# Designed miniproteins, single chains, continued (4), part 79

Each design is a single chain, and the fold is of that chain. pLDDT is the mean over its residues in the fold that is shown.

## One batch from the design tools (miniprotein)

Design m14918
Fold by ESMFold2-Fast:
Parts: structure tokens; sequence; C-alpha cells
Structure m14918 (fold): chain A 55 residues (1-55)
């Protein structure tokens, strides 16, 4: 489920994952969900978290 994947991305972010690690994780979860739209949404969230981390 998309919400669970987003939660996993945020958990990885809180544990200090790099932007690249978050993007890789987003692609993996998107592939498991089987929907390209979910993959794009997860990559977008991973990128947003990476930008916030640099702020």
Amino acid sequence: KLEEAIKKLREAYEKGASVQELIDLAREYGKKLGDKRFELELISEATRLGVEKER
C-alpha cells in the first residue's frame, strides 16, 4: 500500500538515509506495488525529503 511505502521512506530519512538511498528505496517500493504512478509519487516524496534535509 502506498501509505506504508511512504512511512518506510520517512523512517529511512529519520535514520539518516541519503537522498540516493531514499530514491532507490522509492523505486523498490514502487516496483513492488506494481503501479508506475505510485513509483513516481514515492520518488517525488524521496526527492522532497532530500531537499528538506539540505535546508
Scores: mean pLDDT 77

Design m14919
Fold by ESMFold2-Fast:
Structure m14919 (fold): chain A 59 residues (1-59)
Amino acid sequence: SSREAALRRAQELYREFQEQLDAAKAAGKISDAEAERLRDRFLDFLSAKYGVSRAEILG
């Protein structure tokens, strides 16, 4: 279904974003607290854009 495709896309974008956050933390560009705030904001964005819950994106 289109909803299943939307969920898979949201999950893929979230994974890529987590990889970018981990790289930025490793490089000393952001703190753990900043990474967590960015993660939460991105989950809210994906949830709104793709019409899926944060829990569904996380699995």
Scores: mean pLDDT 89

Design m14920
Fold by ESMFold2-Fast:
Structure m14920 (fold): chain A 83 residues (1-83)
Amino acid sequence: MEEAREHLRKGIEALQAKDYETAAEHFKRAIELKPSAEAYLALGIAYYNLGKYDEAIKWFQKALELDPRNLAAKRLLEEVKAK
């Protein structure tokens, strides 16, 4: 759990720095270590910012499969589908 959380933290720092490719790498590693709605949502956000909308849709859907009440994932999925 600690290693997955560390990759989530580093990914979030990369998102804040607008280094979306590094963020995606950290979020992918977090998912490999421990799948979570948070990690799926975060990876979707990284792909969305990279303009990779098909990938963003996939990861937002996975976040909703794991946490159907995730309002952020619902809103972002509707937003990316409108592109």
Scores: mean pLDDT 85

Design m14921
Fold by ESMFold2-Fast:
Structure m14921 (fold): chain A 99 residues (1-99)
Amino acid sequence: HMENLEKAREAYVEGLDAYRNGDYEKAIEKFKEAIKLAPGTPLEADALLMLGRAYEKLGKFEEAIKYYEQAIDVAEKNGLTELAERAKKYLEKVKEKLS
């Protein structure tokens, strides 16, 4: 578990760097890698939220909705109340774009 969590954290950080540099495709790849390495963990909730945000930046609103909903579920299961509330706000805003 520890080796996979460390690799997941590294992938997540690389994803954040790519996201900040506007490389949303690379960010998506790295956040998906983090999710695969640390399923069911608080890090998965963070990675799912950022995955939704990266898809939203690419105009892929249906994918963004899916990942925000998954981020809320994982965050709530891990007691991450503030992260769940942030994901709910992103979900509300992106749903308005499909209305």
Scores: mean pLDDT 89

Design m14922
Fold by ESMFold2-Fast:
Structure m14922 (fold): chain A 86 residues (1-86)
Amino acid sequence: GLLERAEELIREAERLLEEEGRYEEALRKALEALRLAMEASEDPQVIAEGIGTILRAIGLELDGRLREAAEVAIEGARRVLERVKA
């Protein structure tokens, strides 16, 4: 389902970041994972945390800080996914 796909995208984003240095692709995979995790939730607090993560990651991307943007997006996606699974 949505959560399993989000988890797969988080793992792929981590590999792209840590093993390949493909920061922009890692960011895109992590943001897609975050979107899917948010779609699986009806909790406004979970959705708000997801939105906050998106805004922070995009801000870092606009500053050219792609590695940090990807790290923030991966961490935020993981937090949202675990909250939805709980």
Scores: mean pLDDT 87

Design m14923
Fold by ESMFold2-Fast:
Structure m14923 (fold): chain A 77 residues (1-77)
Amino acid sequence: MEKAKKEIEELLEKGLLSEEEAEALLAIIDGAPKEVIQELLDKALGDKSLSIEDRANILTLKYLEALEKLKEEKEKE
């Protein structure tokens, strides 16, 4: 959990995640109440037609893609 929080903060600082996406990911990692996670997912993704689980999965995929980009940037001279 602590490593993921630091990675999310670094991704936010580098502009690879939005502030809303970072806040929603941190809430999910911290096990925040469902209502809080839903509000943050609404702000980050804006698609209320999807379930909370589906939106969390989309956000997780964005996080993994952002981590790969960060890794590639660190490996480039």
Scores: mean pLDDT 78

Design m14924
Fold by ESMFold2-Fast:
Structure m14924 (fold): chain A 65 residues (1-65)
Amino acid sequence: MSDMQQLRDLVRQVMDAWRNNDVQRMEDLRQQLQRLGDQSTDPQVRQSAQDVVDDVQSRIQQMQD
């Protein structure tokens, strides 16, 4: 599986968790995205994963407040 394919799959799962108001699932997915970004050798995947992690963190904070 390519890193880009894994990134796209994780983003889809984040959108599903957000629609279901599943904060715990979003936090788990954020950690998986951070690991993907840290381990990937593709600069585009690293940057995109970091951007998604930041967005997910912001959404989690908004859902709790």
Scores: mean pLDDT 82

Design m14926
Fold by ESMFold2-Fast:
Order: structure tokens, then sequence, then C-alpha cells
Structure m14926 (fold): chain A 63 residues (1-63)
């Protein structure tokens, strides 16, 4: 899952600005498509921004 890999990379890099941009993009896509996958990815991105998820955990949750 390329979006999950991107979240994991941004968490590992400590790139909060990147995570914030990704969260905005995922929220937009979730509103437009109503696809639950974007909602799931948005939730993971928000948890990463809160510092509650390690990079390894992002990949595990989506398996």
Amino acid sequence: NPEAEEISRLVAAGDRAGLERLAEELERRQRETKDPRYGELLSLTLLALQGTIRPEDVLTVLD
C-alpha cells in the first residue's frame, strides 16, 4: 500500500508538515469518493501526527 508506506516514511523522518499535507489530501479524497480506505489512511495519519504510532505499526495495522 503506497499511502501506508508514505505515512511510515514521514513518521520515520519526523516530517510533521508532510503528515499534515497528507492528512488534508486523504480527507479530501475521503469526502469525494466515500471510500473507507481513505478514512482508514486518514486515521493512521492523524495517529502518526499525535505520536501514538511508530513507523513499523503503520504497516502492521494495514496487513
Scores: mean pLDDT 75

Design m14927
Fold by ESMFold2-Fast:
Structure m14927 (fold): chain A 94 residues (1-94)
Amino acid sequence: MEETLKDLEKGIEELEKEIEELKEKLEKSSGLEKEILELEIERLEKEKKLLEEAIEKVKKGEDPTKVLREMAEEIGKILKEEGKKIIELRKKAE
């Protein structure tokens, strides 16, 4: 439990750094690149929320293995939805 919580907290810190870096790139971007970066930031913010929810579930005594599996499934869905949106944006730009 304690190791899982530390790993999840570290994951949140890493996501926060990545979001900040992408926001800096977003300020310098335009057109299609800007739209793709906005989608990437939205995905990372959703992933961060899932990690925060996983921490709360583990703290409430839920099975860490179950929580991590359910989190991974939701992240997979988010990645699939983002990929579809990026493909659609690229097709509209071509």
Scores: mean pLDDT 83

Design m14928
Fold by ESMFold2-Fast:
Structure m14928 (fold): chain A 86 residues (1-86)
Amino acid sequence: DELIETFVEIARILGAKEEELEEIRKEAEATEDLRAGLLAAYAEARRLAAQGDEKAAQIAALLEKVLEPAEIAAAEAALAARLAAA
């Protein structure tokens, strides 16, 4: 599952150790709303990347490969609204 593999790769970028990755994979497999969680993570990663966070930029790029274009557009519209309110 591309979503599960992406979740594990995000954990690796964030510094998870190899022995932790198998447990993280099982957590992702048990998560009913993994796609919703990844969409929320995408919006937050885009916000942090705009502030210069390089790891957040990597995470956003990975999520763009597995999320639908319509989901990405909705997340970007929500981010733009939050930035306009600031």
Scores: mean pLDDT 76

Design m14929
Fold by ESMFold2-Fast:
Structure m14929 (fold): chain A 82 residues (1-82)
Amino acid sequence: SEEEKKKLEEEAKEALKRYIELGAEEGLYLMGASSSKIGQRKDPEKGKKEREKYLKLAEEYEKKAEEAKKKYEELKKKLEEL
């Protein structure tokens, strides 16, 4: 029905927005890790710990982004089958 289609479209839009937002956060953490590598030249131990923290956060957000992407793809397939 048209109502089911609109509901799935809304859910798909929300999943896509979540995917984009989580991917953007991953990118920011990867930039933080890169910046920490430059800082490591001044304080190697502190820079290494900061880089490891950002890489771990990037991995967490990559996983969350992949989950949101799978949900978006699943909803998109349901929309194509209607």
Scores: mean pLDDT 82

Design m14930
Fold by ESMFold2-Fast:
Structure m14930 (fold): chain A 69 residues (1-69)
Amino acid sequence: SSLREELLRLIGEILRIIGEIFDLELKLKELEKNGGDEEEIKELKEKIKELEKRREELLKKMEELDKKL
């Protein structure tokens, strides 16, 4: 029960992070097209990288939990 519930919560968190990455990538595209500030572009790229790392951590945790189900 608790392992299944944790797995479902992890899936939900992963999906939220994917959505956040998508929104930031869309914003990055707009800034690059419109000749946006280099610093803002760099900050967005760094934030996307942080979210991608978090997604990978959650995916690894999900794989570990799946092996116990």
Scores: mean pLDDT 84

Design m14931
Fold by ESMFold2-Fast:
Structure m14931 (fold): chain A 83 residues (1-83)
Amino acid sequence: KLKELLVEAGKAEAAGDEKKAEELFKEAQKVAEELLKEGKEKELLEEILEATREVIEALAPTLSPEERAALEAAYAAYVAKHT
């Protein structure tokens, strides 16, 4: 479910709903922390990368370059916190 949370968070961020995006990212962080406790760091990173790709691809036709950059920045910040 981590991938689904990240996809929804990215879509909320792109829509300008920062509050919803933050709440979804916090929930995703809890799931990520559980995966890290289990030693599933590779699976965690794979789900983050898949979610980022799906959000960008799904929204790319409707996104401005700035909106796309914001999505990439949000996920990059999340990855940086956990890697």
Scores: mean pLDDT 72

Design m14932
Fold by ESMFold2-Fast:
Structure m14932 (fold): chain A 77 residues (1-77)
Amino acid sequence: KVPKEVLERESEASLYVMQATVYLKLEKDYEKAKELYLKAAELLREAARIAEEAGDRELAELLRRQAEILEEEAKKL
C-alpha cells in the first residue's frame, strides 16, 4: 500500500523532529532545533513526491502539510 521509500523518509523525519525537540527544550539551542526541523521537512517533501509518483495523492498532500507545519515551527525560532 505505502511505498517503503515513503516509510523510510517518514521514519528519518521523525528522528530529526525528536532531536530538534531535545535541542529546543533541554539545550535551548534554537539554531540547531531550526536546522533539524528543516531537515525533517525536506524528508517529508521527498516522501510526498514519492507518494505522488506512486499515485497516492492524498498521502502526498498529507505529507506536504506536515512539512509545512515543521517549516512554520522553524520560522518561529
Scores: mean pLDDT 86

Design m14933
Fold by ESMFold2-Fast:
Structure m14933 (fold): chain A 83 residues (1-83)
Amino acid sequence: GPVVVKPYSFEEIRERLERAAKALLDYVKEHPDLPLEQVRSAVDQLRAEVERLADIGGLTPEQREELLAYFDKLAEEILKAAE
């Protein structure tokens, strides 16, 4: 039968983050003329989305901090590709 979607687990949010970050990184690499400010705005929006998902998913403060630390690493890769 169909899988019932429940509030997101830490791992599900992390996988969604990885997928979104990869898509953004690929887009930045395909569009080298993209202004850095637009890339940074997209990264900031992704961070806000991750924080929102962590909040509604009921993640612990420790899980949220770990998730945001992982986001920071992905964000650095994206911003480095945009430079």
Scores: mean pLDDT 79

Design m14934
Fold by ESMFold2-Fast:
Parts: structure tokens; sequence; C-alpha cells
Structure m14934 (fold): chain A 72 residues (1-72)
């Protein structure tokens, strides 16, 4: 259901922001300057570059849920 997808997205976004607190200030400033669409792609690339597997999986899950919402 749409409600369950929205709740999962909110929970995953909160977790991403917690993990982002460990990123350098310069990286955080760069990510904050991006559009919503560009933000997730840039965050995924940064997470992969840093070897942060937890962040990689969270971003991938959010992208999957957003793709499901776009198809409806």
Amino acid sequence: SLEKITEELQELMAKIFELMEDLPTEVLQELRSLSEEEFLDALLEEAKRRGNQELVELVKRIKELLEELRKR
C-alpha cells in the first residue's frame, strides 16, 4: 500500500541522515546543494567510495521504493 511505502521511506531517510553525520563537512555541504534526484545518486556514489555498505543498501532501498511510487 502507498501508506506502508511512505512509512518505510520516512524510516529509511531518518537512518540515512544518522549515517550522514559521520561524513566530512565538505561532503555534506556538496550533497545539500543538490536537487532531490541528484542527492540520492551522489550519496550512493559517495557511500560506495567510502565502503559504507550499510549506507549503500539504504540508498538502494529508497531508490527502489521511489521507482515503485513513480510507476503508480
Scores: mean pLDDT 80

Design m14935
Fold by ESMFold2-Fast:
Structure m14935 (fold): chain A 58 residues (1-58)
Amino acid sequence: KAEEVIEELKSLLPSLSPEQQEQVKNTIEALEYVSKYGSKEILEHVVETAEDLIKKLK
C-alpha cells in the first residue's frame, strides 16, 4: 500500500509546479522513512496524509 502511494506521487511529479514538487518530494521521503523504521500505526497515518495530498493534486 505505501509503495503504491509512493509510485503514484512519483508519477505526478513531472506535471506539477515547483512548489507542488517540493511538497510531493517531502511526502515521499516521509513515507520511505516510516515504511522502514516506523510502526504500522504511524505508517497508516502517513499513507492517509499522502492519499489526501494526491486527491488535492488531481
Scores: mean pLDDT 79

Design m14936
Fold by ESMFold2-Fast:
Structure m14936 (fold): chain A 64 residues (1-64)
Amino acid sequence: MEHYEKAGALIDQGKYEEAAEEAEKAIEEDPSFSAAYGLLAVAYEKLGKPELAKEYLEKARELS
């Protein structure tokens, strides 16, 4: 949960690379945490990687 909260705050600050790292750590702690995949998708969309963003968004929807 701590990494997920930090990822969200980093997205709000425009720190998308750091946000992706923190969202990935949240997924490492709980691979079923659908919301963390959603944050990772947002970070990749902002980093100009829309195909990766789509993959993680679909994963988030499967786990919800």
Scores: mean pLDDT 82

Design m14937
Fold by ESMFold2-Fast:
Structure m14937 (fold): chain A 89 residues (1-89)
Amino acid sequence: MLEERRQQTLEEIERGSEEGARTAEELEEEARRLGDERAAELARRAREEFERARELAREGGEPREVVLLHASGGVHLIGAVAGLLAHRK
């Protein structure tokens, strides 16, 4: 049961990280279109964090570490990029 729960959690994070990476890529393109190099750099780093979380989840990494990479790395950086782009005029 514990191994089954761990695998289910890792599979969920893998899927969420794939979606996050796609969102980060779209935000990076939007930031570059607007000429916001800082937002583009943050979006690129968010994508890298999501890709790393996905890879660790696929490799059976430690669930807590994978969750932290997804949430504090990818999701946090996406929030920062979205904030920067939302305040552009």
Scores: mean pLDDT 73

Design m14938
Fold by ESMFold2-Fast:
Structure m14938 (fold): chain A 60 residues (1-60)
Amino acid sequence: SATEAAEKGVEAARELLAQGDAGGALAVASYSLKVAREKGGSEEAIKRAEEVIAEARKQL
């Protein structure tokens, strides 16, 4: 599902942030946000993707 795909992407992006790869986290989280918005993912998945994007941008 779009929600499941987006949530998996957010999980991967958070792992990249934990490893110090803010650029990789931004790319993965941005794709997850796009999938969630375009394919009908949950509001919670959208919010989590936006939070990871904001955190990644602060580290760049």
Scores: mean pLDDT 81

Design m14939
Fold by ESMFold2-Fast:
Formats: structure tokens, C-alpha cells, sequence
Structure m14939 (fold): chain A 61 residues (1-61)
């Protein structure tokens, strides 16, 4: 589920595994585009990875 992917992504983000976290959050949003927590954590993970322009695009949707 989107929630399970989001929880796993959050654990990876805490562990500093940013690229893996980003992939799980993107997968969560493919399953549930309205998943607010996955979107928020995707933005955080992109910022931590230095992918600021991608984070900005996620916020602009």
C-alpha cells in the first residue's frame, strides 16, 4: 500500500539512504497521488539529496 511504502521510505530517509527513500515515496504517490505524508517526505528527501529543483516541482503540483 501507499502507507506501507511511505513508512519504509521514512525509515530509509532517517538512515540517510536518500535515493532509496525517494524511490519508495515516488512509488507511494503512483499508488495514491493524494497521499499527503508521502508527498511531504518526498520533498524532504529530495532536499536532503540536493535535488532542490525536483522538490520545487513536487510542491508546484
Amino acid sequence: SAEELTERGAELLIAGRYEEAIELFKKALELDPEHERARTLLVAALVEAGRVEEARRVLAE
Scores: mean pLDDT 86

Design m14940
Fold by ESMFold2-Fast:
Structure m14940 (fold): chain A 95 residues (1-95)
Amino acid sequence: MKKPSVEEMAEMMKKGLEAQAETFGKQLVAQYKKEKGADAKVTVEIEVKVEKLEDGTYVITVTLTVTGEDGTVTKITMTAKVFPDNSVEGEVKVE
């Protein structure tokens, strides 16, 4: 198998984190509607940021914000670092 480049790995991580954010968003919407009512309005926002550091490391940050009609806010921040050796570190924060 051809090993992915650092750029290809970063793109794959970005797509993976976006898919994970969509999955978490659907779960949070389902949970909110279960507690507040099936017709409750929920706003889902996904923000994606990709930074290339001077050492060649890519930092991918995906922020999921779920806002209920009652003003309840859940924020999930997912970060992946892709190093030049193709090693990956990930972090998830829930607020």
Scores: mean pLDDT 80

Design m14941
Fold by ESMFold2-Fast:
Structure m14941 (fold): chain A 65 residues (1-65)
Amino acid sequence: SEEKGREIRELLEQLAKDLGVTFEELVRSLGVEYDPSLPPEELARRIAEALGMTVDELLEKLKSL
């Protein structure tokens, strides 16, 4: 959902800050091309696919960090 995509984005932005990198650098490190025009839901889907996960599995993994 759009809400899950936004939550994933917020969690990834926080993870990037914790790692001392930009959000763009973090997304690229996960094997995904950074496109700021993508909706949060679509970006979350691409990241999940790159990691071999569902969007729900990605969200739960980020919450467990």
Scores: mean pLDDT 83

Design m14942
Fold by ESMFold2-Fast:
Structure m14942 (fold): chain A 52 residues (1-52)
Amino acid sequence: MEEKEEEIVKKALEEAKETIARLDPSDGVAITAAALRAAGEMTDKILELRRS
């Protein structure tokens, strides 16, 4: 279970980095929004896994 949580975190961080890298670096609002979305998705997936 713990290893699966680490994989979810890793994947979420990788996707967040890719999304942020494709955004305009000067658009701090878009970057912040993307980071918050990634954190929310990661948390949701971990909670779903832990309910198993």
Scores: mean pLDDT 74

Design m14943
Fold by ESMFold2-Fast:
Structure m14943 (fold): chain A 92 residues (1-92)
Amino acid sequence: DLEKERERNEKLAMLLNLLETIEEKPPSAEVFREVAKYFREKLKDEEMAKLYEKIAELLEKGDVKAAIELIREEMKELLEEQEKLEEEYKNK
């Protein structure tokens, strides 16, 4: 599914950029809440909305390390899904 592959790649690029941004200078928790609202209301992506809300909550508590680990875990799940789909495609 070309569209789902594109969406997955866009999510991975977005999460990578977010990881780099948080590691350099974490933005305010309020920014993450606004992005979560955008995912929920405009993109209808509840999973991404919940992820950004959890990141906002961790940043509000000052737990930057936990926020970084959460993003890395999500990226790992997306990469594992991509590898699984590639294996299924090769094995048909």
Scores: mean pLDDT 74

Design m14944
Fold by ESMFold2-Fast:
Formats: structure tokens, sequence, C-alpha cells
Structure m14944 (fold): chain A 62 residues (1-62)
């Protein structure tokens, strides 16, 4: 599944990711965005704070 397909099917998760990038000033690669969105969908994330907690589990600590 592509990043575009995920954003279409789960627009709420896409908005959370965009909000997190805006808040933190971080820029994710397309692959990192895909991994993070898939994890957020799996965990049924509803807030930016919950998304932030997934970051080290999905992308690693450093």
Amino acid sequence: MTLAELKEKYPEIGKLLEEFEARSGLKFSPEEKLKLMLAAIEEKVKTVEELQLLLPLVLGPD
C-alpha cells in the first residue's frame, strides 16, 4: 500500500502526521511516513501525543 493510498483511506492519521511534523519541525522521508502511518493505524492512534510515542518504536531511538 502506498503513502497516498493510506492518506486517502485514513485521512485522520494523515492529518496527525502533518500536525506532528508542523509542531516538531521534523521532516520524515516517504518511507518513514509510510512506516509511521501503518503503525498509527495498527495502534488506532487519535492524537499527536500518541503518534509521538510510536516514533522510537517504529523508526528507532536515534
Scores: mean pLDDT 77

Design m14945
Fold by ESMFold2-Fast:
Structure m14945 (fold): chain A 58 residues (1-58)
Amino acid sequence: SMEEIERQLEGLRKGLELAKETGSRALLLVIRHEAEELTKVGGEEAKEILEEADRLLE
């Protein structure tokens, strides 16, 4: 549902910020994977998270 997608997107945004603060590559990889899966359903917001995670990965 849209509510579930929105909740997952919010969780991913918070996870991305945590990964940035901690510099955790492992967290970035998890966030990237989940964002890629949501891109198939969530559209532009999920794509933006995926693109940012990709930029942050070495």
Scores: mean pLDDT 82

Design m14946
Fold by ESMFold2-Fast:
Structure m14946 (fold): chain A 80 residues (1-80)
Amino acid sequence: SKEEEIESEIRYALAVMQLALARKMKERGVPFTDEDIKLLEKALELLREVLEKHKDWSPEFQARIEADIEEAEALLKEAK
C-alpha cells in the first residue's frame, strides 16, 4: 500500500541519517558512546527490515540498502 511504502521510506531515511552521523563521527575521530552504538544497531535493524519487506523494489535500490547495511556493520565492528 502507499501508506506502507511511505512508512518504509521514512524508516530508510532515519536509518541513513543515523549512518551519516556515525560516519561523520568516525571521520572526525569522535569516539562512539554506548548510546551511539545502540542507535547504529537500531539503524542496522531498520535497514534489514526494509530490505526484507521490499524485495520487489528495484535491484538498484536493493543494492543501495545492502551497501548501507555493509557500512553499518563495518562501523559497528570498528566502534568496538
Scores: mean pLDDT 83

Design m14947
Fold by ESMFold2-Fast:
Structure m14947 (fold): chain A 61 residues (1-61)
Amino acid sequence: SELLEAANKVVEEALRAGMSPEQALKAREAALKIAEEGEKKGWSVEEVRERVREMVDRIAA
C-alpha cells in the first residue's frame, strides 16, 4: 500500500531521531491504523503523512 509505505517512512525518520523502542512500537501501530483509515476514507498520501507526522511528534515530545 502506498499509504502504508508513506506512513512507515515518517516513522523511520522519527526512529533515526532517537525514539525509544516503546515509542517506536506505539508509532508503528498508530501509523498502520492511520494508513488503514486513509485507505477506507480515500485520503491522499500527503494527508496520511501529515497525520502520522503529527502523531509521531506528539509521541517523541
Scores: mean pLDDT 82

Design m14948
Fold by ESMFold2-Fast:
Structure m14948 (fold): chain A 60 residues (1-60)
Amino acid sequence: KKLEIYKEAKELLDEALEAGVDPEEVRELLSKAVKAADEKKYDEAEKYLEEAKKYVEEKK
């Protein structure tokens, strides 16, 4: 599950960069998701991934 969160975070960051979305905000959210996953707080990690995904979709 931790590796899955890392993989999704990398995919979202790549999508944001290709779409011309400001990576700083996305990176902040993905950093929080990865940190939560490291702490085994997978529910929090998933929430941050969803926030990052929503941000990317809004800024496209």
Scores: mean pLDDT 76

Design m14949
Fold by ESMFold2-Fast:
Structure m14949 (fold): chain A 92 residues (1-92)
Amino acid sequence: SILREIAIVLQLIGLELDGAEVTVEVEGNTVTITISNLDEEQKELALAIAEQLKELGADVTVTVEGDTVTITASNLPPSLLELLEILAKELK
């Protein structure tokens, strides 16, 4: 659903507005989302985003290191990939 895809992007923007540092990198069919400067509540939200990506049929790996969550996703819906490419440009 496009509404679920928009909700994921809005959640990433929400983390950035709440003081986290969000970077998005798109390489072909693979997206790497790095979210840093997270408190424990924000880490739960970042992990929830990873689960939402899995529910959309993406192949997702998550690494947690200190205050940083790294989400690597492939096989994303093309519409979500396009939205994440736009977000990547706006965050830089």
Scores: mean pLDDT 86

Design m14950
Fold by ESMFold2-Fast:
Structure m14950 (fold): chain A 79 residues (1-79)
Amino acid sequence: MSEEEALKLIDKGNDLFQQKKYEEAAKLFIEAAKALEGKDDVLAAMAYLMASQALKLAGKEEKAKELEEKAIKLLKKAQ
C-alpha cells in the first residue's frame, strides 16, 4: 500500500468517525497505520491513536489499549 492510499484510508476513516461509525472507522485507521509502519512511524502512531479513540467510543476498551501502547512505542522509536 502506498502512503497516498494510507492517507486516503485516514480520510475515509475520519468521515466514518464523524458519522459515529466508530468500529468501521477504527478498521480503516488500523489498515492505514499498518501501511505506514517503517515509512512514517509518527503518522502510523497518529493513525493507531485515532483507531484507539474510535474503539473506545465503540466500547472496545481492550483493543483500544493495545493500539495506544503500540502508538506510544512507535513515537518513542521516532525520537
Scores: mean pLDDT 85

Design m14951
Fold by ESMFold2-Fast:
Structure m14951 (fold): chain A 65 residues (1-65)
Amino acid sequence: SLEELEEEERRKGRESFERYREELEAGAQHLHNAVLGTVSSPEEGERLSREGAERARRAVERVRE
């Protein structure tokens, strides 16, 4: 039925979004680790990584619009 198709599509959408979000979060963590090796201070590295993570989070939110 149409209702079953709609439920299936919503489930697939949630699963795809969760996988995408996990991949973005893993990428942000990798960037965080890389940045800490190239900045002059740990505090500066933390700030840059936080900004990167916020940008990744906003990108994920944009997908949901």
Scores: mean pLDDT 69

Design m14952
Fold by ESMFold2-Fast:
Structure m14952 (fold): chain A 100 residues (1-100)
Amino acid sequence: SKLEEAEKLLKEMIEKALEMMKTMSEEVQRLVEEYLARVYTLVQELKDGRISKEEAERRLEELRAQMEERIATLPPEDAAKLREALDFLEEKAREILRVL
């Protein structure tokens, strides 16, 4: 089912994020965890029919904008690592939204 595929993709996204986080500073790890928690909530709300796909995509864009504000306060190396991780995770989140 679409729900089972979305749950599988979400689990794979989280597992890959945890592997990426092993090489990150504690500050970057906390921001990736915050991003993942918010994506998880967004996916659950969409699965439950509480929000539309359009609203989910809008919230994902707002989440990225909020993260970019946090990236601006980080050292350049941490900022680059977080931005690369978020680019990857955002594309995976969009794949999940396309399946639902």
Scores: mean pLDDT 88

Design m14953
Fold by ESMFold2-Fast:
Structure m14953 (fold): chain A 57 residues (1-57)
Amino acid sequence: SANEEAAFETIDANREFLLHAYRTDPERFEEAVEGIARRHNVPAEVVREYLERLAAE
């Protein structure tokens, strides 16, 4: 939970760049998902789900 909150804060702080990568560079997007997941010790699926939700807004 605390680790997930930290991961989400990192995503929110970099939201514009991450969503740009999602739309323009799928390889970079996956690298970013993995990097954030490792940095905060959370499953990559948690990071991906959060970003997919932001992209669907």
Scores: mean pLDDT 83

Design m14954
Fold by ESMFold2-Fast:
Formats: C-alpha cells, structure tokens, sequence
Structure m14954 (fold): chain A 93 residues (1-93)
C-alpha cells in the first residue's frame, strides 16, 4: 500500500529530525536533514494530514537548527529553500 509506505517514510523523516535536535545540529547532519526533507516532500500527498503535519513540523525544526549551525552560504541557501517548501506544505494542511 502506497499509504503505508508513505507513513513509514514520514516516520523515518520525523525520527531523523528528532535525532538531529536531540544531539544538537551540526554541519555533518546536513545530508540526513536533506534526506528527511526529501521523504516528506515525496510523501505529503500519500499519507493522513496528521502524519504529514508531524513530519513537517519536526523536519522544519531540524532545518532551522542546521541553518543556524552551518557557515557554508551554499548549504544555507539549499536548506532555506527546502524549509520554505516544507512551510508551504504545512500552510496547505
């Protein structure tokens, strides 16, 4: 079921975000946060709103911490774009 697969991937994104936030975001966490954001963007239309909202809120928080923790302007730009895409989805829920 696409819905079950979507919920699993959204749960994985939420767990990844929670781990980043628990230990304090560092630049080494950027690939994990980008993967979490990709999982949310891929699955937003395929899961219940409550599941999508929880994943969006968690990943947005992780991206905020990473943006504050990184000094690479290119990485900041990429993370900021991902955050804006996730925030737009959250507003549509």
Amino acid sequence: SMALEAEIELAMAEIAAAVILRYGATEEDVPLAKKAAELVLRNAEHAPREVVRAALEAVIRALDELIAATKDPKVIEELTKLKKELEALLEEL
Scores: mean pLDDT 87

Design m14955
Fold by ESMFold2-Fast:
Structure m14955 (fold): chain A 60 residues (1-60)
Amino acid sequence: EEEERIKKFAESGAKAARNGVALLEEQHGRTIPQAEVDALVKRARDAAAETEKEFIENEK
């Protein structure tokens, strides 16, 4: 079930992006606009999905 593995990795990427935003907000004492957060989460999700697809293609 390769689709499930890709989905799990995509969600992991999204979670990492949200955690990164929270850290940046704490470090700089400011909030990041929701539109910017949404864009980062989408990018992270897509990147994670692509990475997992590449791993699956290299699996024997």
Scores: mean pLDDT 77

